# Designed miniproteins, single chains, continued (5), part 70

Each design is a single chain, and the fold is of that chain. pLDDT is the mean over its residues in the fold that is shown.

## One batch from the design tools (miniprotein)

Design m18414
Fold by ESMFold2-Fast:
Structure m18414 (fold): chain A 95 residues (1-95)
Amino acid sequence: KPSEEELEVDVLEALALIQLAIFLNAVKRGKATDEDVKRVTENLLRIIEEIRKLDPEAADRMIEVAIQTFKEAKKLAPDMKAIDEAIKRLEELRA
């Protein structure tokens, strides 16, 4: 099953990275809202949970990438409180 599970993990990682890239671009352009942060966070939490079922180490790496991306977004939009809650929710996935 390695090839099928590896491909599924690769697809899920790509989906998460695309969502993070679109979100960060929206933040850079001053177009992101708190509702956008919540939606992206909820999507990421679901994707990370699916990755974790297949590859726990890949899930842990994705959590760190997501946290770092949200920290970069916070530097660009320091008044966006929803980003702080997003980081906290992602940090709670560490165990």
Scores: mean pLDDT 86

Design m18415
Fold by ESMFold2-Fast:
Structure m18415 (fold): chain A 95 residues (1-95)
Amino acid sequence: SMEAEEAIERALEAGNEATRLGDEAIKKGNVKAGLDAQVQGGLAQISAGVGRILLSRGDDEGALESAELGYKVGEEGIEQGKRGLAGDDSLLPLS
């Protein structure tokens, strides 16, 4: 479905942004927050990829669920990367 395809793209974009922000945080010396953001971004990218595979197999519901999970993780990674860029080199308490 177009909804599942859009959700997969959103998850991938969030994962890419989280990894980008994580890299920038690491370059500024905020390694813990930066690595956490990169891990969450990578997990979002994996979830988007799983969603694409499920969609290709006709599992629209599974694709959407995987993409929504990926988007959530990617958004958490973006927030962590932004914290790292602001100088907060702490890990999320519930990460």
Scores: mean pLDDT 87

Design m18416
Fold by ESMFold2-Fast:
Parts: structure tokens; C-alpha cells; sequence
Structure m18416 (fold): chain A 63 residues (1-63)
């Protein structure tokens, strides 16, 4: 599911991307774009994936 992919991408960024919260969010957006492109997702699905990745990452950063 897109929700499961988003969680994996958010967790990867949280664990492995150094820098500020803003830099991690930018990296998450880039990974969501690359993943959406690689999977051949529609525009709506790419938007949803990006939104879900950022939401999941923001939840991790708020802990």
C-alpha cells in the first residue's frame, strides 16, 4: 500500500538522513518523487505518497 511505502521512506529518512528537520523533510519529498516515478504512479498517487511520507516523518520528528 502507499501507506506502507510512506512509512518505510519516512523511517529511512529519520534514521539515515543527517541534518535539520527541514533537510530531512526535503529529502523525504525527493525520495517520494523518485519512488513515485519508479513505480509509475499517477499524479494523484504521487501527491498522496508525498503527503503520507511527510506526515509520517513529521510524527517521528515530534517525538
Amino acid sequence: SLQARARVLAQYVYDHVPGSPAEKIDAAKALALDTGRALGLSTDERELLSELVVKDLEALLAR
Scores: mean pLDDT 86

Design m18417
Fold by ESMFold2-Fast:
Structure m18417 (fold): chain A 85 residues (1-85)
Amino acid sequence: SPEEIVDRLVERLRELGLPEEEVKHIEEFLRWQVSTGDRERLLSALTNLQYMFLGKALRSTDPEERQRYLGAALALGEAHMQLRE
């Protein structure tokens, strides 16, 4: 279900070491998107977040920070694929 996919994604972002406030903001945003029932809107939200994290990774000079952001982008891409069947 979209709810389960978002729950797993949020837990993965936490495991990757993203700041808790950032994870909480993403969780609240994505849970709200799920609540609308608009799958296309949720897919667009995931894609936009993925490009945001890719951009952060490209601008990061710290290898550990870069790996966290790349990991976040990959997790978002996996969630997007799971939602598309």
Scores: mean pLDDT 86

Design m18418
Fold by ESMFold2-Fast:
Structure m18418 (fold): chain A 95 residues (1-95)
Amino acid sequence: TLEKTLETMLEIVKRSVRVATEAKEKGASPKEVIDAAEKEAEKLLAENPDLSPRAKQITLASSRHAAYLIAQGVPEEEALEEAERSVRTALTHLA
């Protein structure tokens, strides 16, 4: 279902954002923060083979963008809100 797909995508984004925040707190560079989030997202996407290729692309792009915001000093909650908005918008306008 679309709702279940959205829930899975948002869960992956949340976990990727958490990893990015932890990397930044440990003094990682902007590149390392983004790379950490991307690796976590790719791992979680591989664990969800039922997600369409498009849903995977949207999830990965949103996770990368949120990590970029975190690398720039945006708080985790604000970066997550922006990523969730992006996922919902992309999913709605491509249906």
Scores: mean pLDDT 85

Design m18419
Fold by ESMFold2-Fast:
Structure m18419 (fold): chain A 67 residues (1-67)
Amino acid sequence: SLVDRLDALMSKMSDDQRQQFLQLGEQMTQQILDAVSTSSRADRLKLLEQIAQQAAERLRAIEKAVG
């Protein structure tokens, strides 16, 4: 699951990497809130899909970097 992947990833991170990851999570949460509050329904769905894809790509990049 995503939760298991996040837990495994966090366990391999340094304190600095973990802090950066949490900050990234906060930024993404704000992007989701902005998408929900400011767009038409069609645009909102497209933005949320793009945010989800970007999240998956960032997670994969971090997993590769952490090992």
Scores: mean pLDDT 76

Design m18420
Fold by ESMFold2-Fast:
Order: structure tokens, then sequence, then C-alpha cells
Structure m18420 (fold): chain A 133 residues (1-133)
């Protein structure tokens, strides 16, 4: 039937895109890991500055950083699990779905991480400015 031919074409297109989407998801995972490391380094620099200026503010930045990194790590592990399953999957449609799920997890985690990082940065910079006034 015409409906069966259209369904077959749609499944073939999703299968053909599976490897491309997997490669994209693996690249986004690597970019996420690099961004997380950079944010961790930047937060450590702020903590180090505050440790000599305001030790209580340094402790608060550390607590906020720990909370953000726990969320980031959970999202990273979730995405890694989905991508590991996608790499083992022989069905292209299932591989496509797993890679897409990994991209969604990474995107949502990154958005949450970006918001929390901005709050941490704003707080730390305010406390540094107050200590130097």
Amino acid sequence: SMAALLQQQQLQQLTEQGDQLLAEAEQRLAEFQQKMQQMQNDMQSLIDQLSSLNTEAAKEVQKMADQMLRIAQAGLEGAQGLLDEARRETDGLRRYGLAQAALIVLRHTEEQMDRQYQEIKDYAEKKIAEAKS
C-alpha cells in the first residue's frame, strides 16, 4: 500500500540519520565536558580570590559550585549512558532515538548549568567588589 511505502521511507530516513545524529551527540558531549571543566576552573579562581578577602563568601561560592557540579555530573552521566547504549544498538531507528534523547539531556542540563553559573559568578564578583571597597 502507499501508506506502507511512506512508512518504510520514513524509517529509512531516520536510520540513515542515526549515525549522523550519534556523531553530533558525541561532539556535544565533548563540548559539554570541556565547558563544565572551564566553569569549574573559573569557579575555583573565584573561590581562591574570596578565600583571602571574605572566607564566608568563599564557602558560599563553594557550596553553590558543588550543587551546580552535582547537577552537571548527573546530566553528563545520563547522556553518556544513552550514547553508550546507542553505540551498541544495531537498529538505526533505536540508535536515532537514543542519540536524540542524549542531546535533549545535554541541552536541558547545559541550560540549568548556565543559569546557576551566572548566579554564582554574580554573587562572587559582588563579594570581591565589596571587599575591595
Scores: mean pLDDT 88

Design m18421
Fold by ESMFold2-Fast:
Structure m18421 (fold): chain A 99 residues (1-99)
Amino acid sequence: DEKRARLQKLLDEAVKLFQEGKYDEAMKVLDEAEPILEELIKEGRVDALHLDYLMLRAMIAYKQGNRKEAYELAKRAAELFGLDPLTMFFIAAAGANYK
């Protein structure tokens, strides 16, 4: 699927930028990915890329000191996938603090 492949490519790019400490650039790439993600949601196509998008955005927000935004993103991921919001927030915090 062309749309899903493009979303994956943008997420991979954002992960690389995040690992390089380029948080603003990583965030910009995620903003470019958001319309593609919204289109997939409208098509009823919610999968692991959706979770990856939200959790990566939460990790970047956490690194930037935006703890409230990080929590709200983790909560959104939890609501979509039937998971615990605090657990998702702590996973994002742990991911943000690794190397």
Scores: mean pLDDT 82

Design m18422
Fold by ESMFold2-Fast:
Structure m18422 (fold): chain A 82 residues (1-82)
Amino acid sequence: EVKLTPEEQEQTIANVKALMESILDYARKNNAPKSVLEEIEKLREEILKLIDDYKAGKISFEEFVTQVEKLLKEIGKLLQSI
């Protein structure tokens, strides 16, 4: 098992944040219904909480990645509804 370095973990967090902003921008540009935008924003807040929990040492990096992937799959389903 190859573990990411702390620097690679921080880069992964930065990439996740950038991805969430891109997803919201995409949904807005494609005239997503307000209900869809609100649900995506709610899922974004859950991802931000996971970042905080990981930085506070409450969850492992592996748990963080697993939970983020689950939330991104839910966002993907919402984007398919647009």
Scores: mean pLDDT 82

Design m18423
Fold by ESMFold2-Fast:
Structure m18423 (fold): chain A 84 residues (1-84)
Amino acid sequence: LQSLANHFNTMKSFIESLKELDEFDKGVLELAIAVMKTSLKTSDPKLYEKIEPKLDEIIDAIRNGDKDKAIKLLDDMVSFLNSM
């Protein structure tokens, strides 16, 4: 859980370092989340089931270029994982 929370925190820091989310940044972040989803489905399907709705919200915020919402959702995800 701590390592997964660290991955989301790293993603948040990356987004915070950007002035805005361009199409390239969106593609990179979507790919990173897709890889994470695939890994979690095989390694911890129960955890995946719990966080899937939150992952979908994060992906939607990224796709819409809503940097502030993406950062907030990533903070919420890290807090959720740390509360487990």
Scores: mean pLDDT 82

Design m18424
Fold by ESMFold2-Fast:
Formats: sequence, C-alpha cells, structure tokens
Structure m18424 (fold): chain A 80 residues (1-80)
Amino acid sequence: GSGKVILIIGDEIRIYDTVEEFAKALKELDEKGITPDVIVELADDGSATIYDVKTKKVYHFENVTLEEAIEKAREIKEKL
C-alpha cells in the first residue's frame, strides 16, 4: 500500500514507506531481541492506528498528517 509505518524505539524514530520494508525491519529487530515502544500505521487518507506496545492499547485517529501522527505517538509513549 501507499501508507507509512513508524516505529518508536526509545529515542529513535524510524519511518517506512511500505509495510514490506517495515516487516523486514521488525524481523531484524526481533532477531536482535529489540521490541519497539510504539508502532504507527498511517494510511494515505490520514487515518492512523497507534499501537502502544507496553500497555497493549490501540489508538485511532482520523485526518492526521505524518508529523501529527509522530507527535501523538511520542505523547502516548511518554504517558507510560
């Protein structure tokens, strides 16, 4: 698809243009024993799904930009 996937790992933010690139990165992280803190799936229509990995909570947002989705994900991570 044409959406983006964003990973937050500690202070690191990674952006992937395809789910395929994201899946490859996630596999490499799993092989190293690294778990992301927050995962964001951002669709081209501005719908975003944010996964808080630590709390297992899912948040849905509509009509957000990439920048706004990243900011919301950072806020969710800090609420731990």
Scores: mean pLDDT 82

Design m18425
Fold by ESMFold2-Fast:
Structure m18425 (fold): chain A 79 residues (1-79)
Amino acid sequence: EEKKKKEEEAEKKAEQAKEVASQTRQAIRDGDKERVAELAERADKLAKELQKLSINSEGMRAAGEAWMAAEEGRRFVAE
């Protein structure tokens, strides 16, 4: 079923989004601008992909966390 495949993909992407968001914030604490820029780009991409696949509030929440981490990372790099 197409819905089941999208649900499984969304769950996998949600886990990846949370992981990258956490890594982005850690890189900000470490002061590594190059790493933050790379991770922020990945977080933004995952947030967009997850929004297309998400069928519930948990997936949307994970996308939001990745989006916020990407935004924080961009601000840190621009400083």
Scores: mean pLDDT 78

Design m18426
Fold by ESMFold2-Fast:
Parts: sequence; structure tokens; C-alpha cells
Structure m18426 (fold): chain A 80 residues (1-80)
Amino acid sequence: AKTFSELERRALELAARIAEAGRRLNADKRDPEARGELVRSLEELVRLLGLPRSVLDEALRALAEYTGVSVDELLEEARR
């Protein structure tokens, strides 16, 4: 089992990746690699912290509105 310190370290790593992907998207909202990285990092963070699926669904809706693409397109970019 992971220790609290191991979980905390991984959460901080994921937060840093989310921040970097967010910076790329702020510069270019059409960057599919940045969108894919942000979605992957959000999915991993939600899973790592044991948060309900509704948290991820809300984040994906907000990201879709911000980027102007559908949730389905964001999920497809995350699978690339």
C-alpha cells in the first residue's frame, strides 16, 4: 500500500503537470497534446485521491466549455 507521503508526492507531481498543460492551453486553446495531457492528469489525480466520478465529469465539462471542444473529443485526445 502507498504511504501518505507517496500519495502526496504523486498528487503534487500531477498538479504540476496540470499547471503546465493549463499554461500551454492558455497560450493555445487548440493544442490537442496539451488538452490530452490535462485530461490524463485529471483522470489520474481523481483516481489517486479516490474522488467520485462526478468531480472528473464536472472538470471535463468546464474544460470543454473553456476549449470549445466536446467532452468526447477531449477524452479521445487523452487516449492518444
Scores: mean pLDDT 80

Design m18427
Fold by ESMFold2-Fast:
Structure m18427 (fold): chain A 87 residues (1-87)
Amino acid sequence: SPELEEKEKKILEKLKPIVEATYKKDVEKALEGFEKLKEYLLENADDPNVQKMLPGIFRLLEQMAKKLKSEEFKEKVKELKEELEKK
């Protein structure tokens, strides 16, 4: 669906800086990118198109947390997941 494609594009644009920072081991930039993604996901929490992407997004974020070896990043990912599950 065109709406799903647009939401996917917006999310991928926000994920890209986090992925790049993660492979560079730049925890500070990964956290900065995470905050921007978090704001977008919370603002769009009720959108079914965004909800469909959440499992994939969290799998990727959990992999990035492991790669970064950052407890702060790991904890922020857990907090966001819990916040989104509360609806």
Scores: mean pLDDT 84

Design m18428
Fold by ESMFold2-Fast:
Structure m18428 (fold): chain A 96 residues (1-96)
Amino acid sequence: MREEILEKIKNAKTVEELEKIAEEAYELGLVSKELMEELLKKTAEILLKQEGELKDAALIFLAAVFDDEEAKKEVIEKYGEEKYKEIVEEAKAARA
């Protein structure tokens, strides 16, 4: 069951498909930290293939939440170190 949900996440092509998979996981009681991390990483991966603000949001998310070194480097190269720190602090403050 959990393995089937993970397979659906890996095969998803759109954020809408991931939202539907997340809803199914909630209904089945399969929501876990590991599953949420897989959903969030796949969402960011899909958004990284887009252009503009969605790609930038995905890079910021990967850098701030998952401490992804490559995403962190790309954000710093685009926005600079000081702006990167502001973005990370804002992202942390937005966690409720």
Scores: mean pLDDT 70

Design m18429
Fold by ESMFold2-Fast:
Structure m18429 (fold): chain A 56 residues (1-56)
Amino acid sequence: MQYRVTRDFQGDEELPINLKKGTVLDDVTLLVIGHETGLSPEEVIDYLEEKGVIER
């Protein structure tokens, strides 16, 4: 299942990446973000879901 960014996300110390509204987070994109940030794909999704910036 793909996740979609529902509003712009500005990078912070926990997740130092910028994501624009409408960005699709597929498995490959999540692996790249995880590699750059040191987080697992699941940790990236959990953090963004906690911030209210993605939907399933």
Scores: mean pLDDT 79

Design m18430
Fold by ESMFold2-Fast:
Structure m18430 (fold): chain A 71 residues (1-71)
Amino acid sequence: SMVDEAIEKIKNAKTGEEVLEAARMAAQALGVTDEELGKIASDIAREKGVTDVTAENLKEIALEAIERMLA
């Protein structure tokens, strides 16, 4: 599925831009807008206390966002 492909791309991403592109693929497949995805990601970052925008932190946020979109 496109969601499974997006999860794999996020796990293998080297940059935040690659994480974002993969997360957008999952959101599109699930009917979630870019604005809604951004809100979900912001909520997760705040809950986790993420202050540094590293590729590693963005991967964690993106994977959690996909889990919330599937719920």
Scores: mean pLDDT 83

Design m18431
Fold by ESMFold2-Fast:
Structure m18431 (fold): chain A 105 residues (1-105)
Amino acid sequence: SPLAEETIEALEAQIEKLRALLNDPNFTREEAIAALEETAAALARQRAALEERDPELAALLGVELDAVRGALALVRATDDRAEIRRELELVAARLEAVREYIREA
């Protein structure tokens, strides 16, 4: 599906950005917040584009958008770098799993 391919590309772009940040041993909390905000915005835009054309795929992105918003709230509430790293890793892993699910469907 062209919509599935566009969604995979959007997910891959966010995964790449999150993994690049995680590979920087000096990443800041502010960079983590910005990356999660960008990821949430990208997922929200893709979900909106899919709502009428592929409501099941839009619903899948909605679940991941809620997870990213949750991670963002946790990162905003902490100064513990290890907790911030765990939240970024969780978001990246979730997006990777959804990408594979869409690819295999």
Scores: mean pLDDT 90

Design m18432
Fold by ESMFold2-Fast:
Structure m18432 (fold): chain A 65 residues (1-65)
Amino acid sequence: SDEIAAVEARIAELSARIDRLVAQALAASKTDPARAQRLLDEVLRLQGEQYALIQRLDALRAQLA
């Protein structure tokens, strides 16, 4: 399914972005804790978006099984 492929690609893209933001937050944690916290807040928001996409992917796959 083209929709399944698109959702999988979006999950992979979000995963890569989350990894980059986590690395940036860790780098900032001792010198700019306020920036580190804002980056972690963004990570939590993106993890919520990723979770919703994973649930959608599971639902799409269940309809094909």
Scores: mean pLDDT 89

Design m18433
Fold by ESMFold2-Fast:
Structure m18433 (fold): chain A 59 residues (1-59)
Amino acid sequence: SPYEEALRRIVEEGLKALETVDPEFAEKVRQEVAKAESPGEALDIVYRGLSEVIKKLEE
C-alpha cells in the first residue's frame, strides 16, 4: 500500500531525527518500533519519542 510505505518512510525519518539529537534514546525508540504491530503504531511510538525530546529542549 502506498499509504503504508509513506508511513514507514515517515517513521524512518523520525528515527533519524531522534538519532541526531539523542542516539541512546533513539535506539530505545527503534526497539519499540520493531515490536509495533502496524505502521500506525510505529508512527505513534516515534511521535511520542520526538515529543519527549522537544520537551527537554524547551527546558
Scores: mean pLDDT 82

Design m18434
Fold by ESMFold2-Fast:
Structure m18434 (fold): chain A 99 residues (1-99)
Amino acid sequence: SFEERLAELADELEDEPELEALRRVGELALEHRDKRTLGQILGVLMAEIIRLTEKLPDEELVELMREKHRELLERTERWSVEELAELFREALRELEALL
């Protein structure tokens, strides 16, 4: 199931090279368009970015943030305010569970 793949990915993020882990999260996000699944993926991505904040050079961190921001905007371009709010609430719930 998606939940099983997400749990497996979250476990792998602790042992994987940082950039490869983020690529895998991005690939999973590209497969799913549902608000709930995108929120869960975003939560995992946010947790990984927090872990990377102290490890990545400033230039790499900024470029990564710009890339992920662009991907999120492209995926949510036609979403309503209510849909975006629910996405962020779900992402924060997943982020809190991972921290």
Scores: mean pLDDT 65

Design m18435
Fold by ESMFold2-Fast:
Structure m18435 (fold): chain A 83 residues (1-83)
Amino acid sequence: SKRQEEGKKKLAEWLEKMKKKLIERGILTEEEAAAIKTLDDLFETADRRMREQGLSQEEIDRILTEIFREFAKEIKEEELKKK
């Protein structure tokens, strides 16, 4: 359970950072961000909002890829700590 707590804490911290980044970019409102509880929900909501805002596919892919890479690094680091 310590591991689940650590994982949830890291995901919550990254979720907050990603929410802030997307709000600063004007992709999400603070109200929409507050309703998001998981990274999957964040990605789906961000993709939808970026499309609604008329962002290019290239920009959407760039933002989502960056978020994915940062998340993948955190997961890999957790695996190394699991060792």
Scores: mean pLDDT 72

Design m18436
Fold by ESMFold2-Fast:
Structure m18436 (fold): chain A 86 residues (1-86)
Amino acid sequence: DLKDKVLALVEKALKAVEAEMPTLDAAAQAEVAELTRRISEALRAGDLKEVAEQLKKLAKLMEKAGATKASKAAKEAAEEIEKLLK
């Protein structure tokens, strides 16, 4: 089931993001919340390509904020989703 695999990848990535959330400033936390909202909307719409794109944006934001573990988790999730779509 493609949706179940994508959901599991997203949940794993968002768990890593949540763990590093307290280390971010308020502006970065707001940007993460917006990207997480967009990921949830794309998942509900079944737009798995958009899920991967929003996870890439989340990875870049976390990297910029110094949240290296969350950045890697989001990047890996996006790459695995892209592989599932090929």
Scores: mean pLDDT 86

Design m18437
Fold by ESMFold2-Fast:
Structure m18437 (fold): chain A 100 residues (1-100)
Amino acid sequence: DEIEKLLELAELVKELAKEKKDEATYRLAEIAEKLLKQNRPDLIEGARILLGHALLALEKEVKERLKKEKKEDLLKLAEELIEEARSLLGEPVDRAIERS
C-alpha cells in the first residue's frame, strides 16, 4: 500500500515539475521512483527523503491537485513527507526558535 502511494506521489511530482519546467525537482522525483521500483526495503527510506524534498519544492501545486482529486490519503502522506524534508533541511524558523 505505502509503496504504491509513494509511486503515485512521485508520478504526480514528475507531472507538475514538467508543467513548471522544474528540471531539478523532476530529477529528484525520478530518482525516488527508480529506488521504489527496485522493491528493496533498504532503499525505501532514501526514496522517501528524496520524494519529500521534491514534494516540498512543489508543495502548493501538489496540495491543490490532491484536494481537487479528493485523494485525502495521498494528501496526508505528502504532508508527512514534506514535514520530514523541512525538518531535515533545518528551516530558519526552527533555528531561530532553538537559538532563543
Scores: mean pLDDT 80

Design m18438
Fold by ESMFold2-Fast:
Structure m18438 (fold): chain A 64 residues (1-64)
Amino acid sequence: EKELEKKIILALAEALGYEVTENENGEITVTDKETGAVFTTIDALLQHHADLQQRKIQELLEKL
């Protein structure tokens, strides 16, 4: 269900503090203003969030 997927990505973007834009075709694009990364799928958004958390963990481990 394409409409359900769009609602899910919109909710996730809002919860994570990302910017959401909709184009003329009703496609949703999510932008992380801090990194400049752009996503059009739920999987891409979740992978980006996971990557950011992994990098923070790596920084903490290097301090130990």
Scores: mean pLDDT 75

Design m18439
Fold by ESMFold2-Fast:
Structure m18439 (fold): chain A 67 residues (1-67)
Amino acid sequence: MSLIDAAGLNGGEGALYAAEVDGDEETAAEFAEQMARTSPVVRDTLLEVARELRERGEERRRRELEE
């Protein structure tokens, strides 16, 4: 949270992303993508973060579904 706040991200949003990334990358990526479409000033950063989180989320899905 503190690092994300210092990085210039929205405090509440950054804290949520940090918590979700640690527990659920897919959810964090979805929020980042939606915010990127609404917030042009941080769109580049959010889209890149969302892309990375999305890929990690897919990896988690595959691992959970694998037997």
Scores: mean pLDDT 60

Design m18440
Fold by ESMFold2-Fast:
Structure m18440 (fold): chain A 75 residues (1-75)
Amino acid sequence: MDEEELQLEVDRALAIIAAALSKKYNPKSKEAADEMITAIENGDLDKAREAAQKLKENGDKVSAEIVERLLDRIE
């Protein structure tokens, strides 16, 4: 694998894990976390950005920052 491809896969995995943890420990973030996981799995960057913004508004800034970093690498 290219080093860049490996980094993208790691960043995707971290974004999904972060969303799953937000969903487990912050019930207010459940909908946004579910939307983010689905968007990342489907490659829907626009919906992933919208879900990250919702997580940030619910106080889950770390998960939102991880997703924003992933999206910046893909674009």
Scores: mean pLDDT 72

Design m18441
Fold by ESMFold2-Fast:
Structure m18441 (fold): chain A 65 residues (1-65)
Amino acid sequence: MDDLLKKAKSLLPDHPDFKKKVDQLIDDSSAAVAAARDDAQRQAVIDKTTKQLTELAKEMIKKHS
């Protein structure tokens, strides 16, 4: 997973539209984490964001490699 995200990140400078999607997802996740009332809710947000980032990374690598 982490290696896949790192590979996707290395491709981001060449794909600014994808970078914007990642940045938006990180911003949304950060706001949701800040609004979370307990650790379980924060962890759920992190898990959801990690899954979404992994799917975006897979899609970008598959379409642009």
Scores: mean pLDDT 73

Design m18442
Fold by ESMFold2-Fast:
Structure m18442 (fold): chain A 107 residues (1-107)
Amino acid sequence: MSPEEIKKAIELLIEAAEAAGKGDLIKKDGVLDGTNLLDAFKAFDTDGDHTLDDKEFEELLEALKKVVKELTDEDLEEFRKLAEKDGKITYEDLLKALIELVKKYLE
């Protein structure tokens, strides 16, 4: 993964959190790094178990539809499959799925 792809993935997750009304929970100033990404993940991880459940993930998908207007239902299902490997979505799996989404629509 290039630094540019990671940066755009972090920006996308922050924008999704803002669209979900969770923007105040994320540090938006300064350099985009792993701290911003973790804060954005935690904004959706409401039970703090370091994974997203179905409800938390659906909230993220709805937010992504608002941020990336070109997203189809097929694109969201592909995103789900990339992120949800073992019936749970980890921080690492979510980051990988966001990078693939960035490559498709934001590069």
Scores: mean pLDDT 70

Design m18443
Fold by ESMFold2-Fast:
Structure m18443 (fold): chain A 64 residues (1-64)
Amino acid sequence: GPPQSGAEAVAAVADLPLPLPVKAQLIIMGLDPRNKEELLARAREVRDEAELLALADEAFQQSR
């Protein structure tokens, strides 16, 4: 089913052999948040897993 939280969205891409910015982009594209373009710009700058989780959580909240 669809992710129920930002953490679940991160878990869904955790095993993919992709850079963090690409994982962030996949999460945003999957959740389709209201401010998608702004969040996609921020996704390119994701440097660590804490930033990935924070961005995923915001995208999840905006998808509601």
Scores: mean pLDDT 82

Design m18444
Fold by ESMFold2-Fast:
Structure m18444 (fold): chain A 79 residues (1-79)
Amino acid sequence: SAERRALLARAIAESRRLVAELDVPERVRQLIAEAERAFAAGDLDGALRHLEEAVVLLQNEGYTELAARIAALLRPLRG
């Protein structure tokens, strides 16, 4: 749906912005870039999976607050 696309576009943009404010592992930035690429290709499920992978990696690396913020952006998109 158009609403789901808009929410995902916002989640990608906000995740990129939040990550730019902190020194995070390069793999997190790569996952967000892959999410942007998947979204541009029309692969909304792929884009969501890459962002979910970034959240897991952030949690594992101890970026608990950042992971929680990105997870909150993804909550309406889970399904």
Scores: mean pLDDT 86

Design m18445
Fold by ESMFold2-Fast:
Structure m18445 (fold): chain A 116 residues (1-116)
Amino acid sequence: DERLDEALARADAVEQARAAGALGVATLLEWIRNTSSEAFRLYLAGEALALAQADVSLAEEILAIAKRNNSRDLAAGIEAVLEAVRAGDEARVQVLIEEMRTWAPLLRGIERAEER
């Protein structure tokens, strides 16, 4: 899977994007638009929302990208985050974002096993 290899290569860059703050959010959003992997798009959305502290404007932009790319799981996940944010349920927002990021430990584990 050439696209999966590209996604794995980008997993390390996500950590650098997190350190860059607002610049990292813009980079993650670009990758969300360009990836063909639904799982990786969901992971990137979770990372972007965590970095932006569940910013509504960012969540709405990611939702627009998800609908444009027919990313049903991402669209449902972002709609759930937006509903939790509007309800003021901060604990639910955190759980939903963490669920989107569950792919990250697996990606990092595979990458480190190959390098070491």
Scores: mean pLDDT 71

Design m18446
Fold by ESMFold2-Fast:
Structure m18446 (fold): chain A 93 residues (1-93)
Amino acid sequence: SREQALLEETFQRLNDLLQEKKGLPRAKSLREAAEQLIDATIEDLERRAKEETNPENKAKLLAGIELLRENREGLVEALVEDVREHVREVLEQ
């Protein structure tokens, strides 16, 4: 229960931060929060790509967007595990 309590506290703090800094709605799970963060990042890059006038820079932004979309699930899993690992490390101290 201590690990679950600290994980829930960390998750609520992450929700507060994402709402304050990114205007994202409160997620129901760590996975949903990670998905919303990746999706918001893709949307920001897409907006930047549309406004980019340099064709080389635009191509790099579009390649980055494609890479994020292709690896979305892997990035979500990595973010979720990073938070869980942080909670485990804090409990071991």
Scores: mean pLDDT 82

Design m18447
Fold by ESMFold2-Fast:
Structure m18447 (fold): chain A 89 residues (1-89)
Amino acid sequence: KVVLEDSTAVIKYASGRTNTITATEGKEGVDNLNYVVTAGKAGLAGPDTILNDSKIKETVEGEEEINAMSVEERRARATIVSTLKYKEE
């Protein structure tokens, strides 16, 4: 589930893991979240420079966890990311 609170989004995964991203910090935060939720392959992440961010290191770790999940669970996360992206105000 995605919760927006003071421009900060908390994403809860089926495994019970959570990531916190500031929605109004812009596209990079959203893109990093999208990488965790939908990634499993190259081409879903942004440029190489994103790998320097501490949030991205947690994102990369989350990707390995997501790769162990079912397709249906990964699909549900994609819906959560979509909701977060469109609720940025």
Scores: mean pLDDT 40

